# Designed miniproteins, single chains, continued (2), part 52

Each design is a single chain, and the fold is of that chain. pLDDT is the mean over its residues in the fold that is shown.

## One batch from the design tools (miniprotein)

Design m5786
Fold by ESMFold2-Fast:
Parts: C-alpha cells; structure tokens; sequence
Structure m5786 (fold): chain A 64 residues (1-64)
C-alpha cells in the first residue's frame, strides 16, 4: 500500500509539472486514499496534504 501510494504521489507531481492539472488532481486523490487506508498517523497526515494538493490542482484545471 505505502509503495503504491508513493507511486501515485510521484505521478501526480509529474503531471502537475507538465501542466496536466486534471490528471495530477486524480493521481493525488488516489495517493491520498491509499495513505488514509494505512490507518497510521503518518498516513493520515500524508492523506490530508495530498487531498489539499488534489483540490489545488483541480482548481487550476478549471481555470485553464
């Protein structure tokens, strides 16, 4: 789970760097869900940060 979550986080970052905010938002959301599924304090913190990043990317996509 943790390795899969990190992979989606990295995909989100790559898409964000390319200006593909829609795909970035989706990948960050998936990473967030996976980190939340870990049920650890670290996973919950990562999930919250990634959910915020996903929202930010979605906002940018809507403004393109």
Amino acid sequence: LREQAERYRQLGLEHARRGDYESASEHYQRASDLYESLGTPEGIRQSEELRESSRRMRQLAQQQ
Scores: mean pLDDT 83

Design m5787
Fold by ESMFold2-Fast:
Formats: sequence, C-alpha cells, structure tokens
Structure m5787 (fold): chain A 93 residues (1-93)
Amino acid sequence: SHTVVSSSLGLLPAGPTVTAEFVAASDGMYTLRLYGVGPGQPAQLLAEKSQYMRRGEVVTLTAEAPPSVDEVQLYVLSEATGEWTLLARFRVT
C-alpha cells in the first residue's frame, strides 16, 4: 500500500524529541538519518548514525525537532543495497 499511517510505523511523538528504532533485516553496515520537514521548507538533517548490525539487532536514533519541524523522517542506507530508503514518518505536534 502507498498509504502509510505514521502510527503503523511507530509512536507519534508530541514533544520536541523524536526517537526512531530500526531492526536490521540482515547482517551488515547500516547508516541511519533523521530528517526534519516543516511547512514550506526543505528537509534538514537532524541526526545520523552508522554501525554494523546483526540480523534482528535494534538500533535507536534520537533527534530534537526544531519548532519549525512538523514531521521527522527515518532514512536508512544498507551497504547490501547501496540505496537510501524511507522507512518511517513521525508527526511532531
């Protein structure tokens, strides 16, 4: 489905701090980025983490959303694919 509700991917943070969790599908290097998006502005990088993960391992990435940000997006790069994938959206309200 092309329609994804934020609540189906994670909690909707009401506060200025957004915490995203990622579970590795396979062993390898992963880079995670949290981007902040607000009305009428381009996406801005809020946090980044790179680490080796084993299948089923969980990593947490946290960022403080500036007052201008209404949505935080989790992008993940897997070394196996070499491509960035949008995995989660969080509404900050």
Scores: mean pLDDT 76

Design m5788
Fold by ESMFold2-Fast:
Structure m5788 (fold): chain A 85 residues (1-85)
Amino acid sequence: NDERFEKLLEEYERLLKELVEKQVELGILDDEGVRIFEQNFERAKKLLEELKKKNEEAAINSLEATIEYLRLKIEELDQLEEQLK
C-alpha cells in the first residue's frame, strides 16, 4: 500500500530528525555530523523507494524495523539526558 509506505517513510524521517536534534542538544553531534545523517537518509530513502517497486512488503518491513531501532535510540538518549541533569 503506497499510503502505508509513505506514512512509514515520513515517520522514519521524523524520528531520525528527532534523534539528530537530541544529539545536537547533548553536544554529541556537530554540523558535519548532521550533514552526514541527512546524506545517509537521502540514500536510504532512494534505496527504500527502489525496494518498494520490487517488493513492497520487504520495504515496509525494513521501515518498521528501522523505526523501532530509532525509537530505542531516542529512549537511550532521553535516559542519558536525565542522568546529566
Scores: mean pLDDT 84

Design m5789
Fold by ESMFold2-Fast:
Structure m5789 (fold): chain A 61 residues (1-61)
Amino acid sequence: SLEEKVLKAVRKLMEDYPDAPLELISQAALAVYQHLQENPDATVEELYEIAKKKLEEALAA
């Protein structure tokens, strides 16, 4: 399911960034969900890369 792909990507993001603020994780999760709505064939790996980039951009701001 689409929800399962989002959950897997977000779970990995939380494991790799344990000190990241929950608000930023939530923003990354929303970006992944929006991408998946337009691209339902996107892999968990692709979604993770999108989430990671979004989180890293937010942390650098």
Scores: mean pLDDT 84

Design m5790
Fold by ESMFold2-Fast:
Structure m5790 (fold): chain A 96 residues (1-96)
Amino acid sequence: GKVEVKYTKGENPDEYKIEVTISPSDDPELIERAVELVKKALPKDADEGTIGAATKLVENAARYAAVTGKPVRLTLTIKKENGKWVVEAEFEELPP
């Protein structure tokens, strides 16, 4: 499969947007590749909980793509609220 990661600075201070586009295949490394690419895009000061949350969301999206055969986009918004990193996710099935 194909995994594309786009990193964008958000509109607000301490806000980051990571767009993960996953095109499914019988590639057994698809999930691992998606996770590794997203980890590299995370903020330097992201705590273990934030990394874990983002990783789980990416794993779920990649697994969904793999089992359904549908390309998907996962948009992660990573921002600070009350001094803590928060992860918000938006999931979308893409047209074939």
Scores: mean pLDDT 80

Design m5791
Fold by ESMFold2-Fast:
Structure m5791 (fold): chain A 88 residues (1-88)
Amino acid sequence: MSVDDLIKRGDIAIRSMERARRNNDSIRLNASGIGVARISQQLVQQGQYGTAIRYAQRALDIVTSDPNASQSTIDYVQRVLQQAQQQR
């Protein structure tokens, strides 16, 4: 998968999280948050640390402010953000 494809998928996943938050949809919020974290990990693997940090940070901001986010989703997003930051 190209970096451009990962960016497009990341943007879709973030919009899905924002939509799920507005609709009080816990299933979609957690699934999309995990999706953003996975995309951020793939961006790290391709050397796109700054972009990976931006996606992980946006996802973290959403999940930490939403009571529908599970602790496991928050922990996963935080771990991915920390990993991306350590690669700088």
Scores: mean pLDDT 86

Design m5792
Fold by ESMFold2-Fast:
Structure m5792 (fold): chain A 94 residues (1-94)
Amino acid sequence: MTPEREERIRERGKELEEPARLYEEEGKLSEEEKRELFVEAAVLGVETHHELDEAQREEARRVAALLWEAAETGDPAALEEARAAIEAFRARLA
């Protein structure tokens, strides 16, 4: 991890602290805002362990969005799609 990447991750983490604090408070964040927070937090988590290019960051956002949809709907098909997407993404990072 480069010092520049470490600083960027730290700055993004700080930007998410305020929204994360509001996440559990009813009526403070819309469902769309909660989804965006979840997606950005998931991407940041991956970037902590892996150096992502632009395409990989976009794939990470897509995978995180599928996870959010599966969690919100509880649809078995959505859960299977999210699981497959996670496995495919992890394989590409190896």
Scores: mean pLDDT 74

Design m5793
Fold by ESMFold2-Fast:
Structure m5793 (fold): chain A 77 residues (1-77)
Amino acid sequence: LEQFGLSQEQVDAITAYLRQNPAYADTPLEEALREAAATIAYLREIGRLSPDASVEEILTYLADHDRRGYVSPELPP
């Protein structure tokens, strides 16, 4: 997941979040992680997340994405 600009600490935190979220219970971990990483990369691209964002901030955005049904990164052109 380095290709999405995530540190190991961020990957570990996201993994813990995904494992604790029942919505992802039946999703393969590597697939869920790639989806989360793509969402984070998108949020960084549009300026919603700083490249230096904390683990806590990243998890907050992932939880909000799941709650609000964001369509990132599949935005229309």
Scores: mean pLDDT 67

Design m5794
Fold by ESMFold2-Fast:
Parts: sequence; structure tokens; C-alpha cells
Structure m5794 (fold): chain A 110 residues (1-110)
Amino acid sequence: LRKEIIDAIVKNDLVGLIEIIDKNSYEEIMNSKVNLPLVAAINPESAPVILAALYYFYRKKLKDPNALEYARVNVDAIVPGVSETPEAKKAIEAVDIYLETGDLEAARAA
């Protein structure tokens, strides 16, 4: 699981990260010990995808109504201003489409 998460991040594969989150329990994901905000610090190019994946994780696994705000705050603390980039906004939109439609391919097209 840890390797699969890291491989998806390195490829900037948001759809792959969403699938990993959907297929694994909260406990399995936490037991992988992947610190997503810290990975964003090491690889800032992946920060938009990491932000979107954290948003999806907080919304689906934690059922948190403030999921987007917490994801933005957590990643911006490590990579300042990333939540306001076009790349981050596009990645967030892809997650919103998937949350609304359940269609992962529609999210990929965003």
C-alpha cells in the first residue's frame, strides 16, 4: 500500500490516489504511514494532487464537512500558496466532480 501511494504521487496520478482511498479502509491507509503534507514538501510539483487527495480522504473516510478547508490549510502550511494555483483548483474540481457523480472518468476529464 505505501509503495502504491508513493508511486501514484510521483506520477501526479490523482485518479490512482482516489482509487487507493476508495479500495482501502481508513486504518489501512493510516497504517501505510505516508505523511502526504510532508511528501508535498519534498516534491512540491505533486502538492496540487496531494491537496486534492487529502480533500477526498477527509470527505470520504472522515466524513468531514470542512474537508476542503482542512486540506488547503494543511498543504499551504507546507507549500505556501499552492491552494490558489490553477493546478490545485483543477485537481479540487476533479474531486468535486467525482464526489457529485461517482464517475471517476468524468473526474479525469476535468
Scores: mean pLDDT 74

Design m5795
Fold by ESMFold2-Fast:
Structure m5795 (fold): chain A 88 residues (1-88)
Amino acid sequence: SMERRRAELVSEAVGEWGRALLKALEYEKRGSKKVDEYKKLAERYGEVVRAISTSVGYRAIGVSTGSQEDLERGEEELERAYRLAEEL
């Protein structure tokens, strides 16, 4: 299904974000010029992480309070996460 594929792309982006962040920390410790390259990569993948985290937050509030506005915002942020992951 398309939803499964999109979710897999988001999952992959989250994994790549973690790897890029760890690599940036490694190169920073070594005093390497590659630190900035991995920081930029972490920022790019990090946009997907922020979108999915925001989606989860709004959905949790919407479910607990019955807020349709928060549920809709959560869906918008989930779609944003999918689009960002598809561009990677």
Scores: mean pLDDT 87

Design m5796
Fold by ESMFold2-Fast:
Structure m5796 (fold): chain A 94 residues (1-94)
Amino acid sequence: AKSVYDQQISLGQGARDAVGSLASVAKSVEEFAGMVESQARTAELFLSDPLLADTLREGAREASKAKSVEEAGQIVLDKLNARIQELQQQRDKL
């Protein structure tokens, strides 16, 4: 149903906003990656969105290799934007 995709898109958008805020306050790439991993745990345990949790964990892993918090934030945001676009495309095919 389209409503399930709308919910997942909304959760992805919320995660994107949260990640942007975390990038603005993190003092190091390591701290930022840890904060993103905490968001992944929240998505899995409290939002029941394991695919969002996987996207955030993959983003955190790649972001941990970044040279700056700005680069790390962009890596995670790009993955979240790609997921949101894919969900929108899947919804539109229903």
Scores: mean pLDDT 83

Design m5797
Fold by ESMFold2-Fast:
Structure m5797 (fold): chain A 72 residues (1-72)
Amino acid sequence: SLEKDIDALGGDYLVKFKPDIKGEERAQAALEIRKLGGEIIGVSSLNVVAVKTDATIEELKKIPGVEEVIKV
């Protein structure tokens, strides 16, 4: 499954962006993930990215445009 593949690559979370997010908002959200020491290790769809980070779910959810954070 996608979740098992992401876990095998050392991913911690799936970050889902709001469905109406624009490209520039996605770019800004990706920058905020990196500011928290996060690494985007994969893209599963236009609005879902796989992230490796020591940041908490709460910190990731504070990023504008993030709708849901799922622990792998």
Scores: mean pLDDT 78

Design m5798
Fold by ESMFold2-Fast:
Structure m5798 (fold): chain A 81 residues (1-81)
Amino acid sequence: GLDPEQAYRDLLEAMDRGVVMSPGDLRAVVRGLIDAGHTEMAARLAEKVVETLEKNPLYDEKLNEKIIETAKALAEQARAA
């Protein structure tokens, strides 16, 4: 199966290179990390998505806001788990 820690590191590196996750992909990855017991990694990933998009917003304002809202909700879920 997929190594959750390696997946987390790969996603952080991809985001540093400007790759943006869709709301659906973000939900799948963060929930997968929570289900695997990696709640701290899940929270940090979601929090990094928010920070990245708040600093460098997408041209599609509606998509940008939807991803930020999704990431904030997921970060709260991970911190509550």
Scores: mean pLDDT 78

Design m5799
Fold by ESMFold2-Fast:
Structure m5799 (fold): chain A 91 residues (1-91)
Amino acid sequence: DKMEKALKVIEETVKKAYELRKAGDEAGAARALGEGAHKVQRLTGSPEAAAAFVAEVTGQPFEVSPHASEEEKKLAEKMAEHAKKVVEKLE
């Protein structure tokens, strides 16, 4: 299931970025987030879904195009919610 794989990628990406940032490797954390975003986009076919989880991890407002399909909006929401849950568990 591509959805389950995408959620797994978000979890692994958030944890990796957190550890790199804690070690003082801000550039490494940014690269890890970029790699994770690319993987989520490839798995879901949705750049908005990838952008949504990155926005959540970086503390930016969650925002999806108002003209996106219902499937696209639901996917982006699910990706952001999962990222938020992982971030909260690491705090």
Scores: mean pLDDT 79

Design m5800
Fold by ESMFold2-Fast:
Structure m5800 (fold): chain A 74 residues (1-74)
Amino acid sequence: MTPEQREQLEREIGEALKRMAISVLELAAKNTENEEIREVHLEAAERLRRIPDDDLDGILAVMRETQAKIDAIK
């Protein structure tokens, strides 16, 4: 595999994961009655939109940090 082919594959995977994660976070925000939890989900979705599609570690870090914040609110 060429470096260019690897970069393209990483972008495609990252784009799909970002799209799915953003959709899940927005759905969770819509289905919660807790305003603080809603804000955490919406902020996480916006943060994901700003992360490059090839930054898989960054995408996973946002998801882990978001879960930790939600657990701290409970």
Scores: mean pLDDT 79

Design m5801
Fold by ESMFold2-Fast:
Structure m5801 (fold): chain A 91 residues (1-91)
Amino acid sequence: SAAELLEAVRRALAELPEVRREIERELASIKSKEDQIAFLERTIEHLEGLLEQLRLVRERLPEEDHPYVDELEERLRALIEELRAKLAELK
């Protein structure tokens, strides 16, 4: 339902700073460059998948709730670009 989708978006927004910290902790724990590259590529792919899901969610929500989706999209795109920059430095 639209209400369940909105709740999921709001929860994702609230949890995103912890998700970022978890990604940074996992990346820092990886010892090999090859494994760091593989981790970043998988993480970027996963986040891009979430970004695509978010577009579908936006279509199912009323206009009044679009700002929450737009904020999550902006924050996810910023995270993806940060991770892509880290990946480029390793390649």
Scores: mean pLDDT 88

Design m5802
Fold by ESMFold2-Fast:
Structure m5802 (fold): chain A 97 residues (1-97)
Amino acid sequence: GAAEEAVEYARKAAEYAVKAGEAGGREAALRGTGAAVAAIGAGFGALTPGMGGEDAVRSALSAKRAAEEAGKAGGPEAKKYGEKAAEYAEKAAEAAR
């Protein structure tokens, strides 16, 4: 269902955010960690009845923004992984709506 899809996309967003951080040095690592934490929050929000899809969507959009910033802070590999993290965070937000 939509909750399982949101969780899977949030998990992928977190995975790629970590990879963006690993590829881009210290600044990308800090921003990538922030993106991963926000993506994990989106997954928890999607699984929690009564803490509405709105909170999951907000966390996923926060993860997207942080992932884009992680990509900008690093080199080409960090950018590639940051873009994938942002893409999956957006899909998590759409699935949680």
Scores: mean pLDDT 78

Design m5803
Fold by ESMFold2-Fast:
Structure m5803 (fold): chain A 100 residues (1-100)
Amino acid sequence: SELFEERVAEFLGISVEEMRLLLERAREQIKKDPSIDPAKAFVGLLLGLPEVSEEEVKEFSRLSGISRENIEKIFLGEIDPSEEEIERMLKAVEELLSKL
């Protein structure tokens, strides 16, 4: 979804084109290795971390109000988050970054 890509790119301080490349690369890696957890990959991307714990994914889910299953589906492009859900996700990232 264009709105999701634009809002996340703006938040991360990168171009929409760079955001699309990051998403395409992540999705390609998951297709090659189905053992990769899409929720951990997504939270790691948002936090700028190479690896994230299950505890960090759970906290992101709690703060954003988005289920782990929906976090996975959003990252894989299977569902489009609403503007309100995007705002909650970005606020969750800000809160998690403040604790790192």
Scores: mean pLDDT 85

Design m5804
Fold by ESMFold2-Fast:
Structure m5804 (fold): chain A 59 residues (1-59)
Amino acid sequence: SADAQRAAEQAKAAKTVAAARTAGYEAGLISGDEEHARRAAGAKTREEAAEHAVLGAQA
């Protein structure tokens, strides 16, 4: 089916464009928005998980 092959090729092209746009969009968000706050929250959560792992090792 030529239509299915064409759709698959368009999907691959769309994924490449979307990936490039996502990278640019994420770079723009890093400079001072909610994405920065979420990254800070994620770092704190990982820190707390590490503390729990140390406490668990002493159980």
Scores: mean pLDDT 65

Design m5805
Fold by ESMFold2-Fast:
Structure m5805 (fold): chain A 100 residues (1-100)
Amino acid sequence: SLEEALEEARRILEEVRRKLREAEERVERALREKASKEELRELEEELQEILEEMAEKEARLAEIARAHPENEEIREITREVLLEIAGLVLLLVLVRLEIR
């Protein structure tokens, strides 16, 4: 149903936002405190795992969006989730640049 789809989409958005926030805080701390190359590699691995989890959530959200293409809230949630995933990709690139 549309109601169940909206509840699931909202839960996905909240989870993705929380995971990105936690990732941002960890990356900012690592860079500020001049984390070792070893610690940065461990962080890169953890961020890759989070990205895989976010990709699974995005795939589920894409199914919901296809079932309800006219729903504005689902479209807005889909856009927001894609932006959050893009943010995580940027964090991965930043960590990789520090490792070199």
Scores: mean pLDDT 88

Design m5806
Fold by ESMFold2-Fast:
Structure m5806 (fold): chain A 75 residues (1-75)
Amino acid sequence: AEEYLEKAKEAKDQKEASEYAGKAASLMSREEARRMGEELAKSPNPAASKAGQGVKAAAELGATGEQAGQMARTG
């Protein structure tokens, strides 16, 4: 999961950031996905930050890690 998180932080575009953030979230619990999304949202990479905000919001709304990951990929 951490390897996908680092790739999301280094992503060159929104699609890549959302894909890697989604893969990371799908491998973790809802609480882990929320924390990961919170950390990723603090990224200086705007694409990674946006993806992190999406994962955090999905997890806070009750999505499982896998569901939060799916929402990050699809928007």
Scores: mean pLDDT 74

Design m5807
Fold by ESMFold2-Fast:
Structure m5807 (fold): chain A 67 residues (1-67)
Amino acid sequence: MREEILAALLEVPGIGEELAERLVDHFGSFEAIANATAADFLSIPGIGEELLNRIFPALVAKARELA
């Protein structure tokens, strides 16, 4: 569910509400996020290399755990 994905994403340091909503809208599921590449994340407005480097390991780990 969208609300469950949003809640889990908000637990990742560096992810705020607006970014969490963009991630849910783009990927739609934990499985999609777990399988996403760095290039897929960089295609999302508001995600730069600095932010991605901060959040990527924790984000992918959480998505894989919850997929």
Scores: mean pLDDT 79

Design m5808
Fold by ESMFold2-Fast:
Structure m5808 (fold): chain A 74 residues (1-74)
Amino acid sequence: SELEELEAEAKRLAAETNERIQATDDLAEQQAIYEETIARLREMAARSKDPEAAAYLELLADLVRHEMAQLLAS
């Protein structure tokens, strides 16, 4: 289903993001990686025709935004 395909793509993106974050000690670069991930999740939500899939991706984008905020507050 579209939801299952988008969930798989989102999980791949999360793994890629985590790998990129772990590869750098630069806070500004880490922020840019998080912002790129948020933008990609929002793009996926915008192209989704399934409201449930769009809501799931928006929730993930919010979670990534919270992780970025925690990093910047440290």
Scores: mean pLDDT 83

Design m5809
Fold by ESMFold2-Fast:
Structure m5809 (fold): chain A 70 residues (1-70)
Amino acid sequence: SMVERLLEELRRSAEEAARLMQSSTRDGILLGIGHALRAMGLAFQLGLLGHGREASEIAQSHGLKFNMPS
C-alpha cells in the first residue's frame, strides 16, 4: 500500500540521517541534515494521512523528532 511504502521510506531516511549525523565530519553532518529533511517531509505526509503517531514513533526510534499534524 502507499502508506506502507511511505513508512518504509521514512525508516530508510531516518536511519541514514541518524548514521550520518553521528559523523564528526562536516560533509557527513550536512548529508545527514538532507536525509532528516526528507524524513520530516515523509512524516508530515503520513501525519496528514492519519498515520502521524506511527511516523513519529519511527522517527523517534532513530533519534529524530518532528511536530506532526493531528
Scores: mean pLDDT 80

Design m5810
Fold by ESMFold2-Fast:
Structure m5810 (fold): chain A 86 residues (1-86)
Amino acid sequence: SILEKLEEAIKNKEIGTAVRLMVELMLQGRSPPKSLISEIAKQLGISSSTLSRVLRESVRLGKEENLTPDQIAMIALSELGKIRFK
């Protein structure tokens, strides 16, 4: 399942894969588990609220622009990269 793949990606510190899978869940109208968001946020050195906001805004933009899940994940990762160097 997507959740099993997401948990494995987080365990292996595969942030790019984890973000892509969270985007997929959100496009399906599902919320990623708060515990998994917290683990990724901790790995990135940001707050869970910041990660949730970036994911939500990236998915919103992607729906408006008819972007692919891969393109949405790339936008989210780019925004997270900018925030990480604050």
Scores: mean pLDDT 85

Design m5811
Fold by ESMFold2-Fast:
Structure m5811 (fold): chain A 71 residues (1-71)
Amino acid sequence: SLPVTITVDGSADPSLQAMADRYSASLSSLDTVINSVKDILTMMGFPQSDIDQSISRLKQRLLGQTIQRVP
């Protein structure tokens, strides 16, 4: 479905700044999230090889989303 489109003048936009700050904070706390996920998977009894593979793929995906933005 297509949601409503919002355009911004750019003279002042605290909402965009807040979103940018949250995005940056999420990237900075990535390691803590990864450690929590690893602990949960270990508790659930997943083999270490599966845990390592999942963590590696997750890191690549999250870092990849940050590299390039195209309209």
Scores: mean pLDDT 59

Design m5812
Fold by ESMFold2-Fast:
Structure m5812 (fold): chain A 86 residues (1-86)
Amino acid sequence: KEKEIEIETLLALAEIYVANAKFTLSKPYLSPEEVEDTIKMAEKALELAQEALDLARKYNMSPQLIADAERIIEEAKEIIEKAKSL
């Protein structure tokens, strides 16, 4: 139960960072500072989701938690690549 709450908290925080990064990228005009902040937000999401994935695998947590972590990791990577291409 405690480990599940920890993993769910990490995933929730990662989702918040992904959502904020996507919001910034959706703006019609981005400053260089906004691009850099978007990369930092996505990198933080990647770090949190990777930690959640590692914990979920280590403790044989539900396939759903593993799938959610993998999805957030891929979304964060896509955001980083898109922001770096700007």
Scores: mean pLDDT 86

Design m5813
Fold by ESMFold2-Fast:
Structure m5813 (fold): chain A 83 residues (1-83)
Amino acid sequence: MTPEEFEQMKQALLQLGQQILQRAQQVGDIIGQSVYDQVQALVNQAEALANSGPENFLKAAELGGQAHSLTMDAVAKAKELLA
């Protein structure tokens, strides 16, 4: 992976993390703030790993995926509670 490719992938991951946090905040008000706290912790860890260098990028992506999955599950629960 070139430094340019890594920087592009890192920026995409950071942008995705911001979108995940915005969504988690919206559903946290419905199903509980602990979900937002957990998602924020995962996103913060993923960002720290991504910023530490390309060797940690796969771990950062895995944590980002966990944050995304947790947020999607929370959205599904919020929809069920609002229905």
Scores: mean pLDDT 83

Design m5814
Fold by ESMFold2-Fast:
Structure m5814 (fold): chain A 78 residues (1-78)
Amino acid sequence: EALDEDEVARELVRQLQRRIEENQDRAYNLALARSALALLDKLARDPEVEVVSRTPETRERRTMTAREWVQWVLAKYE
């Protein structure tokens, strides 16, 4: 069955989340986040995504839009 464009956008965010958790290269993660934002713009979609944090301060699951999360990542690395 064909993928929903929202599901494609969510999968892009999931892949970026996993790479950020595992990779210490901030420049690479910043470039990846910028690429994801450009892809979200091209898809013209902004679905909700789950954010999972493993730090004591941010241990809770939250939902936010895919663009909001990518923009937060960009701000964090800048």
Scores: mean pLDDT 66

Design m5815
Fold by ESMFold2-Fast:
Structure m5815 (fold): chain A 83 residues (1-83)
Amino acid sequence: KLEEYEKLKPDLVEKLAKTLLKDLKEMKKSKNLSIDQVLQILEDAVNKYKDYISSKSTDPLTKEFYTEVIDEAYEKVKKELLS
């Protein structure tokens, strides 16, 4: 299971990061938000999803895997927004 997760993780992180970045850029454009406001929305969304994973996931390994995917996607999106 861990080997399967490690194989899938980079693809899932990339897809999640691209989706989040697209949504945040569209929101910034439609609502004329500052970069700081967009970063706050990103942080709030990430924290909400981590809470959801903790409340709904059945096993520790699955919780750790999805938390790691979310964290890595967050760092990628944050880097792109700050560039």
Scores: mean pLDDT 79

Design m5816
Fold by ESMFold2-Fast:
Structure m5816 (fold): chain A 69 residues (1-69)
Amino acid sequence: SELSEEETRINSLVVRAANELLANKDDPEKRAEITQRALEELSKYRGPEEAERIVAAIVQAVDDQVAMD
């Protein structure tokens, strides 16, 4: 099954946010900026509650990955 245009955009936003958080793991100010931007962008597609859940999952996955190193 093909992803919808909206699902493709959401997946792109998630991947970009995860990559930017990994690249800026040691920069709390930059992490906050990336997290806030991702929340604002995702809220446009899923609303604020679902966007917060998605962003929290991205942050957790990034933090888990860094803790393995």
Scores: mean pLDDT 82

Design m5817
Fold by ESMFold2-Fast:
Structure m5817 (fold): chain A 74 residues (1-74)
Amino acid sequence: AVEKLRELAERFAERDPALARMLQNLIDMIEKMDKETIKKYIDYYEPLLLAAARGAGVSDEEIEELKKVFEEMK
């Protein structure tokens, strides 16, 4: 799951470096957390990251890919 999120961050870096940085910061934080804390952290930040991705012009298909990755990480 973390590896998939990292791949998405690298893919988005070409279009929106700020979005890619937000995703990389999320990865760096959750790698230091236990599973229960990761779930709470993702539940809190997922809506904010999805809003940022939509604002950056990420496609609906890529938004659904992001949602799937976040659900798999919970």
Scores: mean pLDDT 77

Design m5818
Fold by ESMFold2-Fast:
Order: sequence, then C-alpha cells, then structure tokens
Structure m5818 (fold): chain A 90 residues (1-90)
Amino acid sequence: SLTEEIKKNLIDELEKFIAELPEMSEEEALERLKSLVEILEHLESLVKDEELKKVIRDFKEALEDAIKNRSSKEEIEKLLKEYLEKVKAI
C-alpha cells in the first residue's frame, strides 16, 4: 500500500540520517533537519493512516523546535531514534 511504502521510505531516510550524522558538522545536520521537515510536510499530505499521520505531525513539530533551538548532534540523534522507533511501532 502507499502507507507501507511511505513508512518504509521514512524508516530508510531516518536510518541513513542517523548513520551519516557523526560525519556531519552541526550546521550540515541542521540543514538536513530542514530538508526532513519538507519531506514530512509532503508525506503528511499523502498519508491516510491517522496513526502514522499523527507521528509525522509530531515529528515535524519536534524537528522545527530542534532547528529553532539549534540542537546539538547528540540531541538530534536522540530525536531521530525516538521517531524511528515510533514509526516502526505502527
């Protein structure tokens, strides 16, 4: 289904970001968060599953907060891992 494809693509994107994060500068990590927010906005418009849609919405808000506060790479890693687990649990 489209929902399963979106879920898989989001999991793959988050796992890739987490894997690449140690090699990124703080500024590169924040720019990657901005790109992820844009991806989440697009996915939210496509998702019909209410549980996944809520997780995407909450994740987007958390990422926007992290960008605003210029969160550290450690804080970004924790946030990405938290939402990766939430998406996998659906």
Scores: mean pLDDT 87

Design m5819
Fold by ESMFold2-Fast:
Structure m5819 (fold): chain A 86 residues (1-86)
Amino acid sequence: MKEELKKLLEEDKMIEYLELLKKIIEEAIKKAEEGASSQEIADFFLENIGDEVTAERIASLKDEDVKEALEILLLSIEEGLKVLKE
C-alpha cells in the first residue's frame, strides 16, 4: 500500500491517491471499532501509508479517542475529493 501511494504521488494522480488513502483510513476505523489500540492503529498507518509523523500522533492518542480522530481525518479527505472532482 505505501509503495502504491508513493507511485500515485510521483505520477501526480491526486484523486487516485486520496481514494486509496480513504480506503486505508476506513480500514483503520474498522480496526479501532474492533478494539485495536492507538499503537496498533499507528503501526497499521506506518505500514500502509509510511507517514511517521502521523503515526506518532495517532500513537499519542488515548485508545478511545482514535476512532473519532480517524473519522475527522476521513471527512477531510472526502471534502478534498469533492473539491478536486468539481
Scores: mean pLDDT 81

Design m5820
Fold by ESMFold2-Fast:
Structure m5820 (fold): chain A 72 residues (1-72)
Amino acid sequence: SAADEALARRAAEAARASEHGASAGATVNYGLGKAGVADPEAARAAAQEAMRNRDGDGEYGERLVREAVEGG
């Protein structure tokens, strides 16, 4: 969903901000809490999956990270 994609981008940006010392999972959970998402479980799963599957069939996860770091 669009909400899951937005949260994946927020998670990637938060992970970049915490590139040293914080796990991506912890950063995603923190970001979701601040966003006040109605369905944080689904959003968290989508965000973590996008980051974990950056090397999947498409470059979707990597594009999310790049957008957050360089353009978002």
Scores: mean pLDDT 49

